Designed miniproteins, single chains, continued (3). Designs and how they scored, part 49

Each design is a single chain, and the fold is of that chain. pLDDT is the mean over its residues in the fold that is shown.

## One batch from the design tools (miniprotein)

Design m9681
Fold by ESMFold2-Fast:
Structure m9681 (fold): chain A 89 residues (1-89)
Amino acid sequence: ELTVEDFNIVARLFRKADTDRDGRISLPEFLSAVAESGELSDAKATEIFNALDTDGDGRISSEELESALLSHGADPTIAGVEHLKDVIL
C-alpha cells in the first residue's frame, strides 16, 4: 500500500531521474534512479509509477506528481512544485 513517505521518496527521486530537465520521467529513468537510491523496491516503484501515470503515456509529469502529492498529503516542495502550496493554503 502506498504511503505519504513513499510519495516523498518518489518526489525526491523525480529530480534525480529527470536528467534532461523536461519535467517528465519515463519508467526506465525512474527505475534507474530508484536502483541508485536503494530506498524503494522495483515492484513498489512500478506501483507508484502506474498510480501517477494517469494519462497512460508511459511517463510521469510534474503535474501528475503534484496531484498525487496533494491527494496523499505529501510535501510538494520536495518535488520543487512551489505553486501547489498556494492551492493547499
Scores: mean pLDDT 65

Design m9682
Fold by ESMFold2-Fast:
Parts: C-alpha cells; sequence; structure tokens
Structure m9682 (fold): chain A 90 residues (1-90)
C-alpha cells in the first residue's frame, strides 16, 4: 500500500539520520549497523516497489552511499551499491 511505501521511506531517512549522529559522535561501529539496518529493510521490501517507489528508494540509497564514501566507510558504500543494483533489477 502507499502507507507501507511512505513508512519505508520514513524509516530510510531515520537510519540515515542515526548514521550521521553516530559518525558525529565517533561511533563508527554503530554508524555501520545503522547502514546495514537500512539495507536489510530495503531488501525485505524490494519485490513490492512501484517504479516511483524504486526511484525514491534509489535516491535515498545514493545519499547513503555518498555519506559512507565521505566518511571512509568503503565496505558499507560497496554494500549500498550492490543493493542499488538489486533494486534496479526489479
Amino acid sequence: SIIEQISLLIRMVGHMEQAKLYVKKGDYEAAKKSIEEMLNDVLKNVSNFSPEMQKMVIKQLEKMRKFALENGLYDEAEKVEEVIKKVKEQ
């Protein structure tokens, strides 16, 4: 439903803000877990995406990938890229 799609986007933003806060505090392990939680949430819902939802999810994932790269989280950035590819294949 549209409500479930909006809920996922809100959770994605929440994971992003949590990761930013942890990096600001120097807690990189907690930041990595916040990124992993976002990726797992996206993957659980990937088969249900409309074309518009897919585009919005990819936009949020690209923001997370950029954040990871800018903060030296290269393994996490690679994991985000792989999830972006999986979303695009739907």
Scores: mean pLDDT 87

Design m9683
Fold by ESMFold2-Fast:
Structure m9683 (fold): chain A 100 residues (1-100)
Amino acid sequence: MQEELKKKLLEALNNPDEAKHHNALSEAEDLLVRSKSLDKEVQELLREQAKHEEAHAQQYEAQYDKAVADGAPIEEQRRLLAMAIVEKLEASRLLAEAER
């Protein structure tokens, strides 16, 4: 389980494709829910992943602000805001998991 967790977290962290990144992270989260304890390396990878998600949240927030300023369709504004919120919640959850 720990080795599979490390593999999925590294796959997420090193993947420049956002869809593949989120798929790998989702698989890692399913493993995290089933884990009773975490290896120190897994905890460190979770903290690095949280930093990555925080950076993505900031990018989506900037895109949302620009979409609002430019009068983009409400659906696009909502999509960008939703993505920012999802990334912030993921970052918070990953940090909480790292400390258990």
Scores: mean pLDDT 77

Design m9684
Fold by ESMFold2-Fast:
Structure m9684 (fold): chain A 84 residues (1-84)
Amino acid sequence: SHLTLLSDVEEAIAAASPSIKAQAQLVFKSLKFAVEDEVLSDEELITLSNELITAIQNEDLAALVKIDSDIGVKYLKHAVEKVT
């Protein structure tokens, strides 16, 4: 469920290294907005949530930036579908 996936990300952030905790929180906020705005498919939510958990565990700032960018691309795709 969406709630279980978001809870898993929240747990990963709680256990995160102080070096990336604030950045991870910002990306997680973007993910939660994307869920609320219905921009993501269930498969995309699963993929992005798992990628976010992995990036947090690896202290990978570049991966966090990529995930945030990927969320932005999903918003753009949704906007194009609405206009066309």
Scores: mean pLDDT 83

Design m9685
Fold by ESMFold2-Fast:
Structure m9685 (fold): chain A 89 residues (1-89)
Amino acid sequence: SSLELYKQLEQRYKEDPTPETMAEIMAEVLRAHADLLETKYGWEELAQALRKAAEELLRLKDSSMEELEKKAKEIVAELQALKDEALAK
């Protein structure tokens, strides 16, 4: 269930609260959502954008938490715009 997955991800970060772990968790969540959007809704463009975002976050795994947070906020804004466009169609 979504709640069980959330608890597992939260516990993983609490056990290893590093930028690397946060980047890996964020990338995993984005890839899982990409697979769901592609397979259930056929939103291939949004799914590819989510996969690209996951790769960008993983490139920052050796950086600071501040850099990850900044990049994550930029990605969320871009993905929200794409999602709103997909839902309007």
Scores: mean pLDDT 77

Design m9686
Fold by ESMFold2-Fast:
Structure m9686 (fold): chain A 58 residues (1-58)
Amino acid sequence: SIVQQAQNQANRILQMAQSSVQTNGDSDDVGQQKLQQAQNQANTLINNGTTQSNNNSS
């Protein structure tokens, strides 16, 4: 279940982004940017979950 593994990693990225936003405190703009970036990364991970890549830059 490679897809499930990707989903798990995507979830972790999203949670980390949320944690970072909360830890930063006053970061409404930065927080939203981080969340959007995390969403993008999560989407890429899920899509690549079926296909292995070098991922040397992950």
Scores: mean pLDDT 68

Design m9687
Fold by ESMFold2-Fast:
Structure m9687 (fold): chain A 84 residues (1-84)
Amino acid sequence: LDEAIKLLEKAIEYAKKGDVEKAIELMRQAARLAQQTDPEAARLAQQGASIAEGALKNGKPELAKENAVTLSTEALETLKRKQK
C-alpha cells in the first residue's frame, strides 16, 4: 500500500513537470500494487494511465498532463482514505 502511494505521488510530480510518459509508467505500477488492497484506486490509476497515453499519442500533451494529474490524485486520495 505505502509503495503504491509513493508511486502515485511520484506520478503526479512527473506529470506536473511535463514527463507524462514517466507518470503513465508509475501509474501503471501503482495500479498493479493497489489491485489487491483497493481495486477502485487500481482502476482509477489504470484508466488515468490509458487516457493520458491516448492523449499523448494524439498530440495533446496538456490534456495528457491534466488527466495524469487528476486521476493519479483521485487514486492517491482513495488509497489514503483506506489507510484509516
Scores: mean pLDDT 82

Design m9688
Fold by ESMFold2-Fast:
Structure m9688 (fold): chain A 57 residues (1-57)
Amino acid sequence: SEIERKAQLGRAIASPELVKIQEEIARKLREIGDGIDEAIAHFKETGVLKPELMKLK
């Protein structure tokens, strides 16, 4: 709802340092997800899992 969106924005804006931390965490999670997808694609193609294809940073 609009009220819930307003409350979420208010909390984020009140703590700029917290917003930066949240953005960093979200970025790292996306990078991990991309690496997992790449590893799965390789496994489907070759039947061999290569953990080195996972990108954790």
Scores: mean pLDDT 66

Design m9689
Fold by ESMFold2-Fast:
Structure m9689 (fold): chain A 73 residues (1-73)
Amino acid sequence: LTPLQREILRLLAEEGRLTPEEIAKKLNVSRSTVRKALDELEKQGLVRRLPDGSYVLTRKGAELLRQLEAEEA
């Protein structure tokens, strides 16, 4: 995971669901950068796009985030 991808997973874990625009505003990055990162995370099965355009963390994404946080401790 890149640092940006990890921050996106953390935000989704905290907020439940966010649009690319909301993520871009919270992380102070461009919407195109966020969309590219979300596409890569979805390809890995770590996030899922909902019909309303928002994204959610998958079980796999939540497990990976927990593992990364445990590794930092």
Scores: mean pLDDT 83

Design m9690
Fold by ESMFold2-Fast:
Structure m9690 (fold): chain A 68 residues (1-68)
Amino acid sequence: DVEEMVARFEAFLRKDPRISDAQRAALVALFRRALETYFDPSASEAEKQAARDALLAAAQAVAAAQAA
């Protein structure tokens, strides 16, 4: 369930005070869009690959924010 995954991700980000409200909103939006595309049965393999790349970028952004 995309909504459950997004809610868990947002809750995780809220626990880290080093992540600003703006950064959290941007990361949540990116994560939601990537999951929606990946689980869309009408999405092409190219679109699903782009969603995977977006998820990787989001994960790297979270790691960078936590390192700061």
Scores: mean pLDDT 77

Design m9691
Fold by ESMFold2-Fast:
Structure m9691 (fold): chain A 80 residues (1-80)
Amino acid sequence: SAEDVIREAELAVRTAEEAEKLLKEGKESGDAVKYTGAAIELIGAAITGYLAYKRAEKAGVGDHPAVLEAKKVAEKYMKL
């Protein structure tokens, strides 16, 4: 459903935001394990966001703000 896709997009965005914080903390503290773990989570969030965006387009809700934010996460981090 459109509601489920929007919630998936919102979850992907929240996961990416938390992973970005951990990535920054790991980089600033020199914690390679924290940095690498955060990078992996961020890639996962980007993939989830991309899939949510594609499902949202098909459902006719690709313009929803949460879906557009998930698309931005995917575009930013799919090259990691």
Scores: mean pLDDT 84

Design m9692
Fold by ESMFold2-Fast:
Structure m9692 (fold): chain A 120 residues (1-120)
Amino acid sequence: SIFEELMEKLEKLIEIVKEWLGEEHPVVKRLEELKEEIEKNKDNPEKVVKAMKEFLDLIGEVLQENPELFSDEEIREIAELMLKLKYEMTELVRNKAPIEKIYEVAVEYLSKIIEVLEKA
């Protein structure tokens, strides 16, 4: 299902951050909590999007605080993808779109973000 694909993308991002910071890092624990919050609220678009935005913001902060991991161009590309995803999800919630459409957009953008992170 599209929801299972979203969960797989979030887990992949958590695994990438674990490699950078270590499994016990507070950011990793918070990302895991946000993934759990998304799963528990999977039929609530507003709660899912709120948790998704916090998840993306935390990853953005990690990238800015660890400039040795990525080029400025890669950080900028990821930041632009994250900003576009946050905007698209907010618009879908405002327009009362089906939650599956939010999941489809999230999977598309998270896949692009993961591709940039894995090529760096």
Scores: mean pLDDT 88

Design m9693
Fold by ESMFold2-Fast:
Structure m9693 (fold): chain A 93 residues (1-93)
Amino acid sequence: MPSPEIQEEIAKFSAEQQKEVEEFLKILKEAQESGDREGALKRLKELREKSKDPAIKALLEAWVALLEGKPQEVVDRLAREAERELLARGIPV
């Protein structure tokens, strides 16, 4: 059984990952409502560079590709990779 200290660290890690996902979704919603794709793209690239989580980084990379107008096949591949990483960590997709 994990110690109370390890359980607290796991909870903090999960909360931190959820905060990063919430920020990402907020940027997408703001871009959709305002039509400012250029501003959203810049913010998503900044989050991608600063993110240490491979799953969140992959998710950001998929959306950057979508907003840049990359081929649908490339976008779908990146989205599937991100979804798989998130599911493996217990984050609902």
Scores: mean pLDDT 68

Design m9694
Fold by ESMFold2-Fast:
Structure m9694 (fold): chain A 77 residues (1-77)
Amino acid sequence: MTFKEAIDTAIELAKEMGAKRVIELLEKVRNGEITEDNLGLLSAIADFARTGDLERMAEYIRELAKAAGEPVKELTF
């Protein structure tokens, strides 16, 4: 998939998980605002665009939310 499709899909995953802080970081990546805070996320989105691995993308979102102290819902695939 394209990078735009990957970032849009990741934002929808984060919304389903309730990961509000991660949504904010993803929207900055979508808008081209790359900072030290979201550089790792940019790399994860590029990998997701290449692989289409939804479970891995959801796990990355979960770990970022956990690091931010934010509760998230589990997704089943």
Scores: mean pLDDT 80

Design m9695
Fold by ESMFold2-Fast:
Formats: structure tokens, C-alpha cells, sequence
Structure m9695 (fold): chain A 69 residues (1-69)
């Protein structure tokens, strides 16, 4: 695996963790709609990453974080 791919995998993993924290906060606040949306974004990003589409996964996760603000 090249360095660029590894760096992207780390980035995607960190973004997933950040989104998972936001999902937990939404669930604790009773915002089940936001929590469900974040859960869907994590699932989609993980599917993209499994296909090797790391740049698309990272972009999707960054957008989901921005929308959850």
C-alpha cells in the first residue's frame, strides 16, 4: 500500500470517528432525525471505503459533518 492510500484511510477513519461522536450527541439530545442521517452517512462512507473509493468517502463524511453543525 502506498503512503497516499494509507493517509486517506487514516483520514476516513478519523472522520468516521468525528461523525460517530456527533451522532452520539444527537441521540443524547433526542434529535433522532439527525442521528439517523449521520448513521446513514457513516454506512455509505464505509461502503465507499470498502470499494477503495477513499476520496469520495472522505468528501461525503466532511459534508455530513458540515451539515450537522
Amino acid sequence: MDRETLEREVEVSMLILELAVLRLIARKAGDLETAARLDEAIDRAMALAAEGRLDEAAELLRRAIEEAR
Scores: mean pLDDT 83

Design m9696
Fold by ESMFold2-Fast:
Structure m9696 (fold): chain A 65 residues (1-65)
Amino acid sequence: GKGGATGSSADAATAEKKARELAKEEGFEDVKVVEGANASEAQAKAIEEALKNPDTAVVGVAKAK
């Protein structure tokens, strides 16, 4: 993905901030954050959401323990 479609971060706000900055550069209207148990799940969720809303930058966040 591009511009926040995937990511692993301890902080969803950090991932969202990155995505919003990239989205502004590309003219996206909004940013949506989705959380997964791991990077692979977060990526799958982000891709699915991005397909539903192509004008929205989607960030997948995986929380490490």
Scores: mean pLDDT 64

Design m9697
Fold by ESMFold2-Fast:
Parts: structure tokens; sequence; C-alpha cells
Structure m9697 (fold): chain A 97 residues (1-97)
């Protein structure tokens, strides 16, 4: 992944996280952008392994195939487990060294 593609994917993830959160985190984009590429790729790999349906929606969104609103609606339709998993993985991403 190029640096520009990685930055774009990270910004998209931050926007999606805030749209799915009852209380948006104002600095979540800055926090996600500061994470190493390896940590971001590890998040995607774990998501694919734990919830392949959620991963498919996220992958389409990060590739620009879905808007934030469309991705949020599809993830919400997968149920509260999918929303919780995405939130847990993003929190872990921004709290890792």
Amino acid sequence: MSAAQLAAAKRRLAALFNSLSPVPLPLIEEAILATPEAHFQALLAELEARDPELYAVLAAFLNGELSVAEAAARIAALGPRAVRLLRELVFRLVTQD
C-alpha cells in the first residue's frame, strides 16, 4: 500500500468509526493516522479472521466503493456484534505502542 493510499484508508476508517459511535471521538483521525502501517494491516487481518462479513463491507468502503453512510448502514445491519468488534479493534489500534 502506498503512503497516500494508507493515509486515505486511515481517514476513511476514522470517519466510519465516528459515524458508528454514540459519542464521536474528536481526535480519533489524528490517533489512527499516527499508527504504524503494520498495526493497521494487523487490524484488517484480525477483522477478516473474526468477522469476514464485516471485513467485506470495510474493504469495499476503504477501496472507495461505499460512502461513509452506506458502510455504516451495512455494518449496523450486521448487528451489534459487528459494531462492537470494529470499535474494539480501532480502540486497540490507537492504544498500541
Scores: mean pLDDT 81

Design m9698
Fold by ESMFold2-Fast:
Structure m9698 (fold): chain A 88 residues (1-88)
Amino acid sequence: SLEALTARLLELLARGEALIAEAERARTVDGKPIDEALLARLRDAVAALRAFVEKVGSEPLPPSAWEELQALVAALEAAKAALEAQLA
């Protein structure tokens, strides 16, 4: 259902935002070196997916919307994995 999809996307966004907060804490509180490019990549991916989710509720979706969603989810998952690998 659309509600189930929206809930899953919001959960994915929350996980991305939590990792950004963890990385910022590691950098600012613990003094750990964080790759700013990986952090920026995750921030950009979270922002792009959030903008897509907000747009879905307010405008007719183009035929390419499903492909766009898959690309945005893949980009966020890849950015998250890269930053998680650095924090480990």
Scores: mean pLDDT 82

Design m9699
Fold by ESMFold2-Fast:
Structure m9699 (fold): chain A 88 residues (1-88)
Amino acid sequence: RRSMQQDADLVKELVAQFVQEVDWSSLTEEQLREGMRELRDRIRERLPVTTPVIDLLDDFVSEENRDDHPAIGQDVRDFLDWIRRQLQ
């Protein structure tokens, strides 16, 4: 429950806060990308090492083409929902 497990819980907490603060139903691709970038930066500030979650977040933030895709909101929403359910 310490170290790596605590770090995972911290990541899930930050994601849950982001999800609760943001209106999922009317989230724009630009707002989503900025939010994911901010979330990634907050996680990196707390975690000195890379994790699968950070790697996935960095991939989404780095892919400019995904911001143009109509389904990007649903794709990221599924990812955030998955993390939130893991927090459960």
Scores: mean pLDDT 58

Design m9700
Fold by ESMFold2-Fast:
Structure m9700 (fold): chain A 62 residues (1-62)
Amino acid sequence: MLTKQQLSEVIGLVLRGIGYEFEGDIDKAKEEYREALKILGIEVPDDATLEQLREEVVKALS
């Protein structure tokens, strides 16, 4: 179960990831999404693509 604090942190990380995508900083966007997934308890491959990280975040929050 996610606490309100954990959910707030995940939302903040996802918004930062989206911001980095708009800037074209794919590596930073991926790191923000990885931190969000870590809080959600979801393991992803070290070589996961930006698209894979986004799909896992959307799936976890749905």
Scores: mean pLDDT 83

Design m9701
Fold by ESMFold2-Fast:
Structure m9701 (fold): chain A 85 residues (1-85)
Amino acid sequence: SKTVTVTYELSAGPIDTAKVTKAETTGDPLIELKPGMTGDEVTDKLVQFILDNGPVLSNEHSTTVVFDGNEIVKAGTVTVKVTVA
């Protein structure tokens, strides 16, 4: 089994334009996250990790970001932990 944990901060504003302001990742293989990425780009990298490494055994996420429809009304942190077979 392989486990990757990504923790990133999103700016307030429209979801489509919200940017990663800070990122930290652990695991093997390492998912590379950079400031300036969108939330969608982070999601795409997590999906690619799952496709490359096998079936998902667990997927845990937590967030302090506050959403109202398509807008982030409060900036905050997203943590995603994925374990694959």
Scores: mean pLDDT 76

Design m9702
Fold by ESMFold2-Fast:
Structure m9702 (fold): chain A 75 residues (1-75)
Amino acid sequence: ATQEELTAAADLAVKVGKEAAEKLKDDKKKVQELNDLIEQTKAAKADTSSVAESLGLASQATARGLTWLKEAEEK
């Protein structure tokens, strides 16, 4: 994986996380967990000691955000 791929994945994860937090704003616990994932993704983007691990973290953050966005839309 390239640093460009990591940057794109991290930016997507942050975007999805913020969008999910906005839709789930009444669920403080989920919003806090999303904000924690956003901060972890930002830290991983800055710390390139393992690009593959950082990419995995960004992918997990995006998947979590998308799942909760879908859950919010189904309610």
Scores: mean pLDDT 71

Design m9703
Fold by ESMFold2-Fast:
Structure m9703 (fold): chain A 140 residues (1-140)
Amino acid sequence: VAEEVEGFITVAETMIRVIELGIEKGEALSRDEVLAIIEEAAAESKNPLVKRRLQALADVIRANPDWSVREVLERLMGLLQAQIELAKDSNAPQEVIDLMEEVRRLLEEAASAYLRGDYASAREYIEQARRLLEQLRAIR
C-alpha cells in the first residue's frame, strides 16, 4: 500500500509540475521542458513500476514529432488510475482509495481548465489536490 500510494503521489506531483510550468510561462510548453519534468520524476521515483511507466512516456514524447501537452496530461491521468487500481488490489483502506480518486478527479479538472486557458480555475484545483496529497502522505 505505501509503495502504491508513493507511486500515485509521484505521478500526481509530476502532473502538477507540468500544469504549473505552463501557467507560469503563459505560453505553450516545449517538448524539452515537458521531457525534463517527466525524466526528473522517473529518475527520482523509488517505485520501479512508476519509474518504468514515466520512462516509457518520455520515450513516446521523444519519438513522436506530433506530441502534445494534452496527450501527456491524458497519459499521466491514466497512470494515476493505474496506481489507484494497484492500491485496490493491495487492499488499501477505502479512505485511501477515496482520497486517491478525489485527487485524480481534481487533477483531471485542473488539466482541462489549463488546456482551456482558465489558469485561475486550474490553480484552484491544484491547491485542492495538494491538500489531499498532504493527507495521503500523513497516512504512510
Scores: mean pLDDT 88

Design m9704
Fold by ESMFold2-Fast:
Formats: structure tokens, C-alpha cells, sequence
Structure m9704 (fold): chain A 61 residues (1-61)
């Protein structure tokens, strides 16, 4: 569960969308980790993508 967001103040639909996108980011993280990529680099990139996804969903609100 590498992609996490503060879900306070979001609608149930927004929370569901964030959780689904979080699963996609977690799958990408696991795939890169399994490929032998540096853990810290993959984790930092996943956090950056997670923030972007969160911002996009808030933009829809």
C-alpha cells in the first residue's frame, strides 16, 4: 500500500476512485520493484504520481 492519501473531506465516489488509482500505482510499484529497480527511487516516483492523481481527482470536485 505505497500510494496513500488523506481522504478526509472527499465524497464516497472520490474516495473509491482514489483507492482504485492507488491500486494501479501499487501494481506499477510492485512490477518495477520486481524488475530490480532501486526501492527508494521507485517509492519516490510512486509518491509523486500518487500526489498528481490526488490533485486530478480534487480538480474534478
Amino acid sequence: MEARWNLSGLSEEQKKELKEKGKELEEEFRARHAAGDDFDAVYAETLARSKEVHDEILKKA
Scores: mean pLDDT 70

Design m9705
Fold by ESMFold2-Fast:
Structure m9705 (fold): chain A 100 residues (1-100)
Amino acid sequence: SKEEEIRKLVEEIEKLIEEAAELARKQGNYDTADKLYAARGLIISLVDEILDPSASEEEKKRALAELKLALESAIRLIGKVDEELAKRLEELAKKLMELL
């Protein structure tokens, strides 16, 4: 289903952000790692809100706008750690936003 495809993309995004956060920690950049873990949690929460059948159209529209900003923030943070991982997140984020 479309929801299963969205969930798989979210799992890929989650794993990529975790990989970037671990790399940031290994580089001694604990601030970036903490921000990436926060972004990961926010992205998961916002996707859950968008997929909630009880959520209003207004709530879903707001969550979509916030998700776009959260993804853009995560891409910038990962770009400080690894440019290849940042590009991979950009591609996954584009696919996710096209399905939502």
Scores: mean pLDDT 89

Design m9706
Fold by ESMFold2-Fast:
Structure m9706 (fold): chain A 108 residues (1-108)
Amino acid sequence: ATITIKSSDSLDQVLEKVETAIKQGKKIVFEGDLPPEVTNLVPKRAKSRSCYLAVLARNYYLKKTKGTELDEVDLEDPELLAVLTGACGKNAASEEEVLDYLKTLHKM
């Protein structure tokens, strides 16, 4: 079973879908029109690309509501890691690989 996050979803809807995916161990699929600056952060051949897009979409929506830059976001947020572990399951990269990837993108 999958949960689809759309660009038309409100922040509340994104967070609710993320929570449902975590609790039910469902995979997150991103569908819809994301800004190119968000999608271009994920390499075309990245393992677990859909999971990375889901994490970036969540961070992108949180940035819009809080006015926080992506490079100022806490990449060790346990809720963000829980999204990857719960929603992407064993098909996702390890938490350490994801954090390394995000640090590379945000020059941490």
Scores: mean pLDDT 54

Design m9707
Fold by ESMFold2-Fast:
Structure m9707 (fold): chain A 84 residues (1-84)
Amino acid sequence: SALEEAREELLKAVEEAKKLAEETGDKSLLKAVEEAVKAAIEKYKPLAQSGKLSLEEALILAYRDAARKIKEAIKEAKEKLKKE
């Protein structure tokens, strides 16, 4: 389902960020994960509570938004590693 796919995308992004943080010693990647998840909850929770989105729609969008932000943080960290 779309919900399961979105959840799996988030979990994969979190695991990649954890692995990169462990390899580089960069704890900011773990903080980026926490901040991305928090921001997604803050963005979509009011929309679900107001009835603008169903709970399932809100979860799908929250998982995708968090995963996207985590992937962006990973990309930025990898770009820094490519510069000597």
Scores: mean pLDDT 84

Design m9708
Fold by ESMFold2-Fast:
Structure m9708 (fold): chain A 93 residues (1-93)
Amino acid sequence: SLTSKFAALSPEERAALVSEVKSLLAQAQSIPSLPADLVEALAEVVTGLEEGNADAVLELDILSGLLAIHGAVFENEQLLDLADEIHAVLLKL
């Protein structure tokens, strides 16, 4: 499971994951059409990952799916790209 993979990460691997997700948060904050609640949820995921909370990885997976749905419904390629980038980060676990 994603939570088991996250729990198995070294401190260095966790720091790298946090850095990648922080970059995605900065990208999300630059998208004017992205709902504020989704940006806030991604920021909460960053905090959870920094604290070593494995449930934050499940929230990240859920957010990737929500961004993909929102991007598809509103034909917003920036949201689809963000969703794909988040999913790619999770696949590296």
Scores: mean pLDDT 87

Design m9709
Fold by ESMFold2-Fast:
Structure m9709 (fold): chain A 64 residues (1-64)
Amino acid sequence: GMAEIERLAEAAKEAALKEGASEEEAQRIYDLILNGDFDEAVRLALELGAPGAARAALEAKEIL
């Protein structure tokens, strides 16, 4: 449900920050997941070197 997607978006943001992304980059990943743009969120996370954020985005996609 939406609450589960929001939880994964927050987890992806936290993972991105821990993995060296800026606050703006981490927020962009969060927004992409909430908007249902999971493939773009994975792509951006991987380009930023944030595999934990990419994993959370993939998990969000599998819930749908």
Scores: mean pLDDT 85

Design m9710
Fold by ESMFold2-Fast:
Structure m9710 (fold): chain A 88 residues (1-88)
Amino acid sequence: MAEKLREEGLKLIKEGEEMLNIALEAGLTSDNGGELGEKLKAVAEKVLPEARRLKEEKGLSSQEALLEALRKPIREGEELVKKAEELE
């Protein structure tokens, strides 16, 4: 059963890394249209509720709150991988 927990953790890390990469790529290119713009919209829709909470609770800027929200699934995935290692 440790393998299943590790797989779930790795999946969360991958999803978080993909979202962070899309956000960074869009920021670097300043391209808000086309395929990259649509991917950025999908990422924003997933992280906006968490980003808004972080902004209100911690007084972060909108950009800082977005980056923190994007990193959350990576951290959660890392915790699951660590728990899987403890079960082995």
Scores: mean pLDDT 74

Design m9711
Fold by ESMFold2-Fast:
Structure m9711 (fold): chain A 89 residues (1-89)
Amino acid sequence: SLAEKLREALEKEGVKVSDELLEEIAEYAEKKGVGFTEEALNLIAKLMKREKFTEEEFRELVLKAIELAKLGKRDVRPHEVILAYEELK
Protein backbone atom coordinates (compact mmCIF):
# COMPACT_ATOMS: atom_id res chain seq x y z
CA SER A 1 0.00 0.00 0.00
CA LEU A 2 1.01 3.66 -0.26
CA ALA A 3 1.08 3.88 3.55
CA GLU A 4 3.61 0.99 3.70
CA LYS A 5 5.76 2.56 0.94
CA LEU A 6 5.75 5.95 2.73
CA ARG A 7 6.63 4.30 6.06
CA GLU A 8 9.53 2.38 4.44
CA ALA A 9 10.93 5.52 2.74
CA LEU A 10 10.66 7.51 6.00
CA GLU A 11 12.26 4.71 8.09
CA LYS A 12 15.21 4.62 5.63
CA GLU A 13 15.85 8.32 6.47
CA GLY A 14 15.37 7.71 10.23
CA VAL A 15 12.06 9.59 10.36
CA LYS A 16 8.90 8.40 12.18
CA VAL A 17 5.36 9.44 11.19
CA SER A 18 2.18 8.03 12.78
CA ASP A 19 0.46 5.11 11.02
CA GLU A 20 -2.83 7.04 11.33
CA LEU A 21 -1.45 9.96 9.28
CA LEU A 22 0.09 7.61 6.67
CA GLU A 23 -3.28 5.81 6.27
CA GLU A 24 -5.09 9.20 5.96
CA ILE A 25 -2.69 10.20 3.17
CA ALA A 26 -3.07 6.81 1.43
CA GLU A 27 -6.89 7.07 1.53
CA TYR A 28 -6.77 10.64 0.16
CA ALA A 29 -4.49 9.59 -2.73
CA GLU A 30 -6.78 6.61 -3.51
CA LYS A 31 -9.86 8.90 -3.58
CA LYS A 32 -8.01 11.23 -5.98
CA GLY A 33 -6.77 8.31 -8.12
CA VAL A 34 -3.15 9.45 -7.68
CA GLY A 35 -0.11 7.20 -7.21
CA PHE A 36 3.47 8.03 -6.21
CA THR A 37 6.76 7.27 -7.94
CA GLU A 38 9.52 5.72 -5.80
CA GLU A 39 11.65 8.81 -6.48
CA ALA A 40 8.88 11.07 -5.08
CA LEU A 41 8.57 8.92 -1.92
CA ASN A 42 12.36 9.11 -1.40
CA LEU A 43 12.37 12.91 -1.89
CA ILE A 44 9.48 13.36 0.61
CA ALA A 45 11.44 11.34 3.20
CA LYS A 46 14.64 13.37 2.60
CA LEU A 47 12.72 16.66 2.93
CA MET A 48 11.19 15.45 6.22
CA LYS A 49 14.68 14.74 7.59
CA ARG A 50 16.36 17.94 6.29
CA GLU A 51 13.55 20.40 7.17
CA LYS A 52 12.49 18.62 10.41
CA PHE A 53 8.82 18.94 9.47
CA THR A 54 6.09 18.38 12.03
CA GLU A 55 3.42 15.78 11.15
CA GLU A 56 1.07 18.65 10.18
CA GLU A 57 3.70 20.16 7.83
CA PHE A 58 4.30 16.66 6.37
CA ARG A 59 0.55 16.24 5.85
CA GLU A 60 0.26 19.63 4.10
CA LEU A 61 3.25 18.89 1.82
CA VAL A 62 2.03 15.44 0.73
CA LEU A 63 -1.63 16.46 0.25
CA LYS A 64 -0.53 19.47 -1.85
CA ALA A 65 1.69 17.21 -3.99
CA ILE A 66 -1.33 14.91 -4.56
CA GLU A 67 -3.46 17.93 -5.61
CA LEU A 68 -0.78 19.09 -8.09
CA ALA A 69 -0.46 15.57 -9.54
CA LYS A 70 -4.27 15.34 -9.94
CA LEU A 71 -4.32 18.68 -11.82
CA GLY A 72 -1.57 17.35 -14.12
CA LYS A 73 -3.41 14.00 -14.56
CA ARG A 74 -0.32 12.09 -13.37
CA ASP A 75 1.33 10.41 -10.40
CA VAL A 76 3.29 12.35 -7.78
CA ARG A 77 6.84 12.72 -9.13
CA PRO A 78 9.78 14.64 -7.57
CA HIS A 79 8.58 17.69 -9.58
CA GLU A 80 5.18 17.80 -7.80
CA VAL A 81 6.92 17.39 -4.40
CA ILE A 82 9.27 20.33 -5.17
CA LEU A 83 6.35 22.53 -6.35
CA ALA A 84 4.34 21.68 -3.19
CA TYR A 85 7.36 22.49 -1.00
CA GLU A 86 7.93 25.87 -2.74
CA GLU A 87 4.22 26.80 -2.47
CA LEU A 88 4.14 26.03 1.29
CA LYS A 89 7.30 28.07 2.18
Scores: mean pLDDT 86

Design m9712
Fold by ESMFold2-Fast:
Structure m9712 (fold): chain A 85 residues (1-85)
Amino acid sequence: MREELLARYRALAERANAGDEAALEEAVRLLARENTRLVGELMGWPEEEVERLAEELLRLLREDPEAAEALIDRLGDEVRALLEA
């Protein structure tokens, strides 16, 4: 699982570095989905909540990048608080 995701990300990153803007967008979407799934797993959230947050994050990345950053920061803070407890 993790190795396949890393390999896919590397392939997309190589294409993005060559000027493929669509590959860059797909790489960002892949990272956003996986980060949301990992946070959901750590927090014990139901699958419906994880899917909703992943979709919201992907929407914000396209429509409002500043709000997307704020959401990522909040999720990171929640995970950090849980791990430091």
Scores: mean pLDDT 69

Design m9713
Fold by ESMFold2-Fast:
Structure m9713 (fold): chain A 62 residues (1-62)
Amino acid sequence: MIEIKEVPEVDPDASPLEKAEARGQAYAKAVIKSVNDLMTKEGLSPEEVALLVRQAVEEYKR
């Protein structure tokens, strides 16, 4: 599971659908940043990042 340190602030007057879309975009940005950090800082290839994601998903299913 991808964890984010901060939950994005969602407009309280927005509809439930709009709030869900805003959260989805924030989670997507957090995931993209994590992938970029792994590729840039650790020198991982996109294939290596994909393998790590697959292993995390397999652990989550247990």
Scores: mean pLDDT 65

Design m9714
Fold by ESMFold2-Fast:
Order: structure tokens, then sequence, then C-alpha cells
Structure m9714 (fold): chain A 80 residues (1-80)
């Protein structure tokens, strides 16, 4: 489940124009935050910050972080 989730996130990020290396870093962070049971707000905040650090525009980072936080909430339900 986690491996499939990570690969799906990575693929989506690459399709969205993020490099393979950066997509892997974001996917790894997303899985880590899900395992730590971080709040949706904290997940969105941390992913947004990481995306901006990797050179993604603020507008794209906002949209991507929101979408990723939603996907992570669904994953967290499966980890319970």
Amino acid sequence: LLDSFKENLKEGLIDGGISEKDAEEIANLAVKLAEENASKEEIEKKLRKKLIELGVSEEKADIAAYSLAEAIEELKKKLK
C-alpha cells in the first residue's frame, strides 16, 4: 500500500512538471507525515514549504500541497 501510494504520488508530481528527484523527496515526505499521523493543516504547510524550497511557484505549491494533503488523509484512514 505505502509503496503503491508513494509511486502514484511521484508519478503525478512528475506529470505535473516536477523532476523525478524532487518528486521522490515530496513523496517520501508525504508518506512520513502520514505515518506520523500529522494533522491535515500541518501536512499541507510542510509540503507547501518543501515544494517552494524545491523551486515550485507559490501558486503551484498551494494547489499541489492541498491535493497531496487530501490524498494523505485518505491514506491515513487505511493505516488505522
Scores: mean pLDDT 77

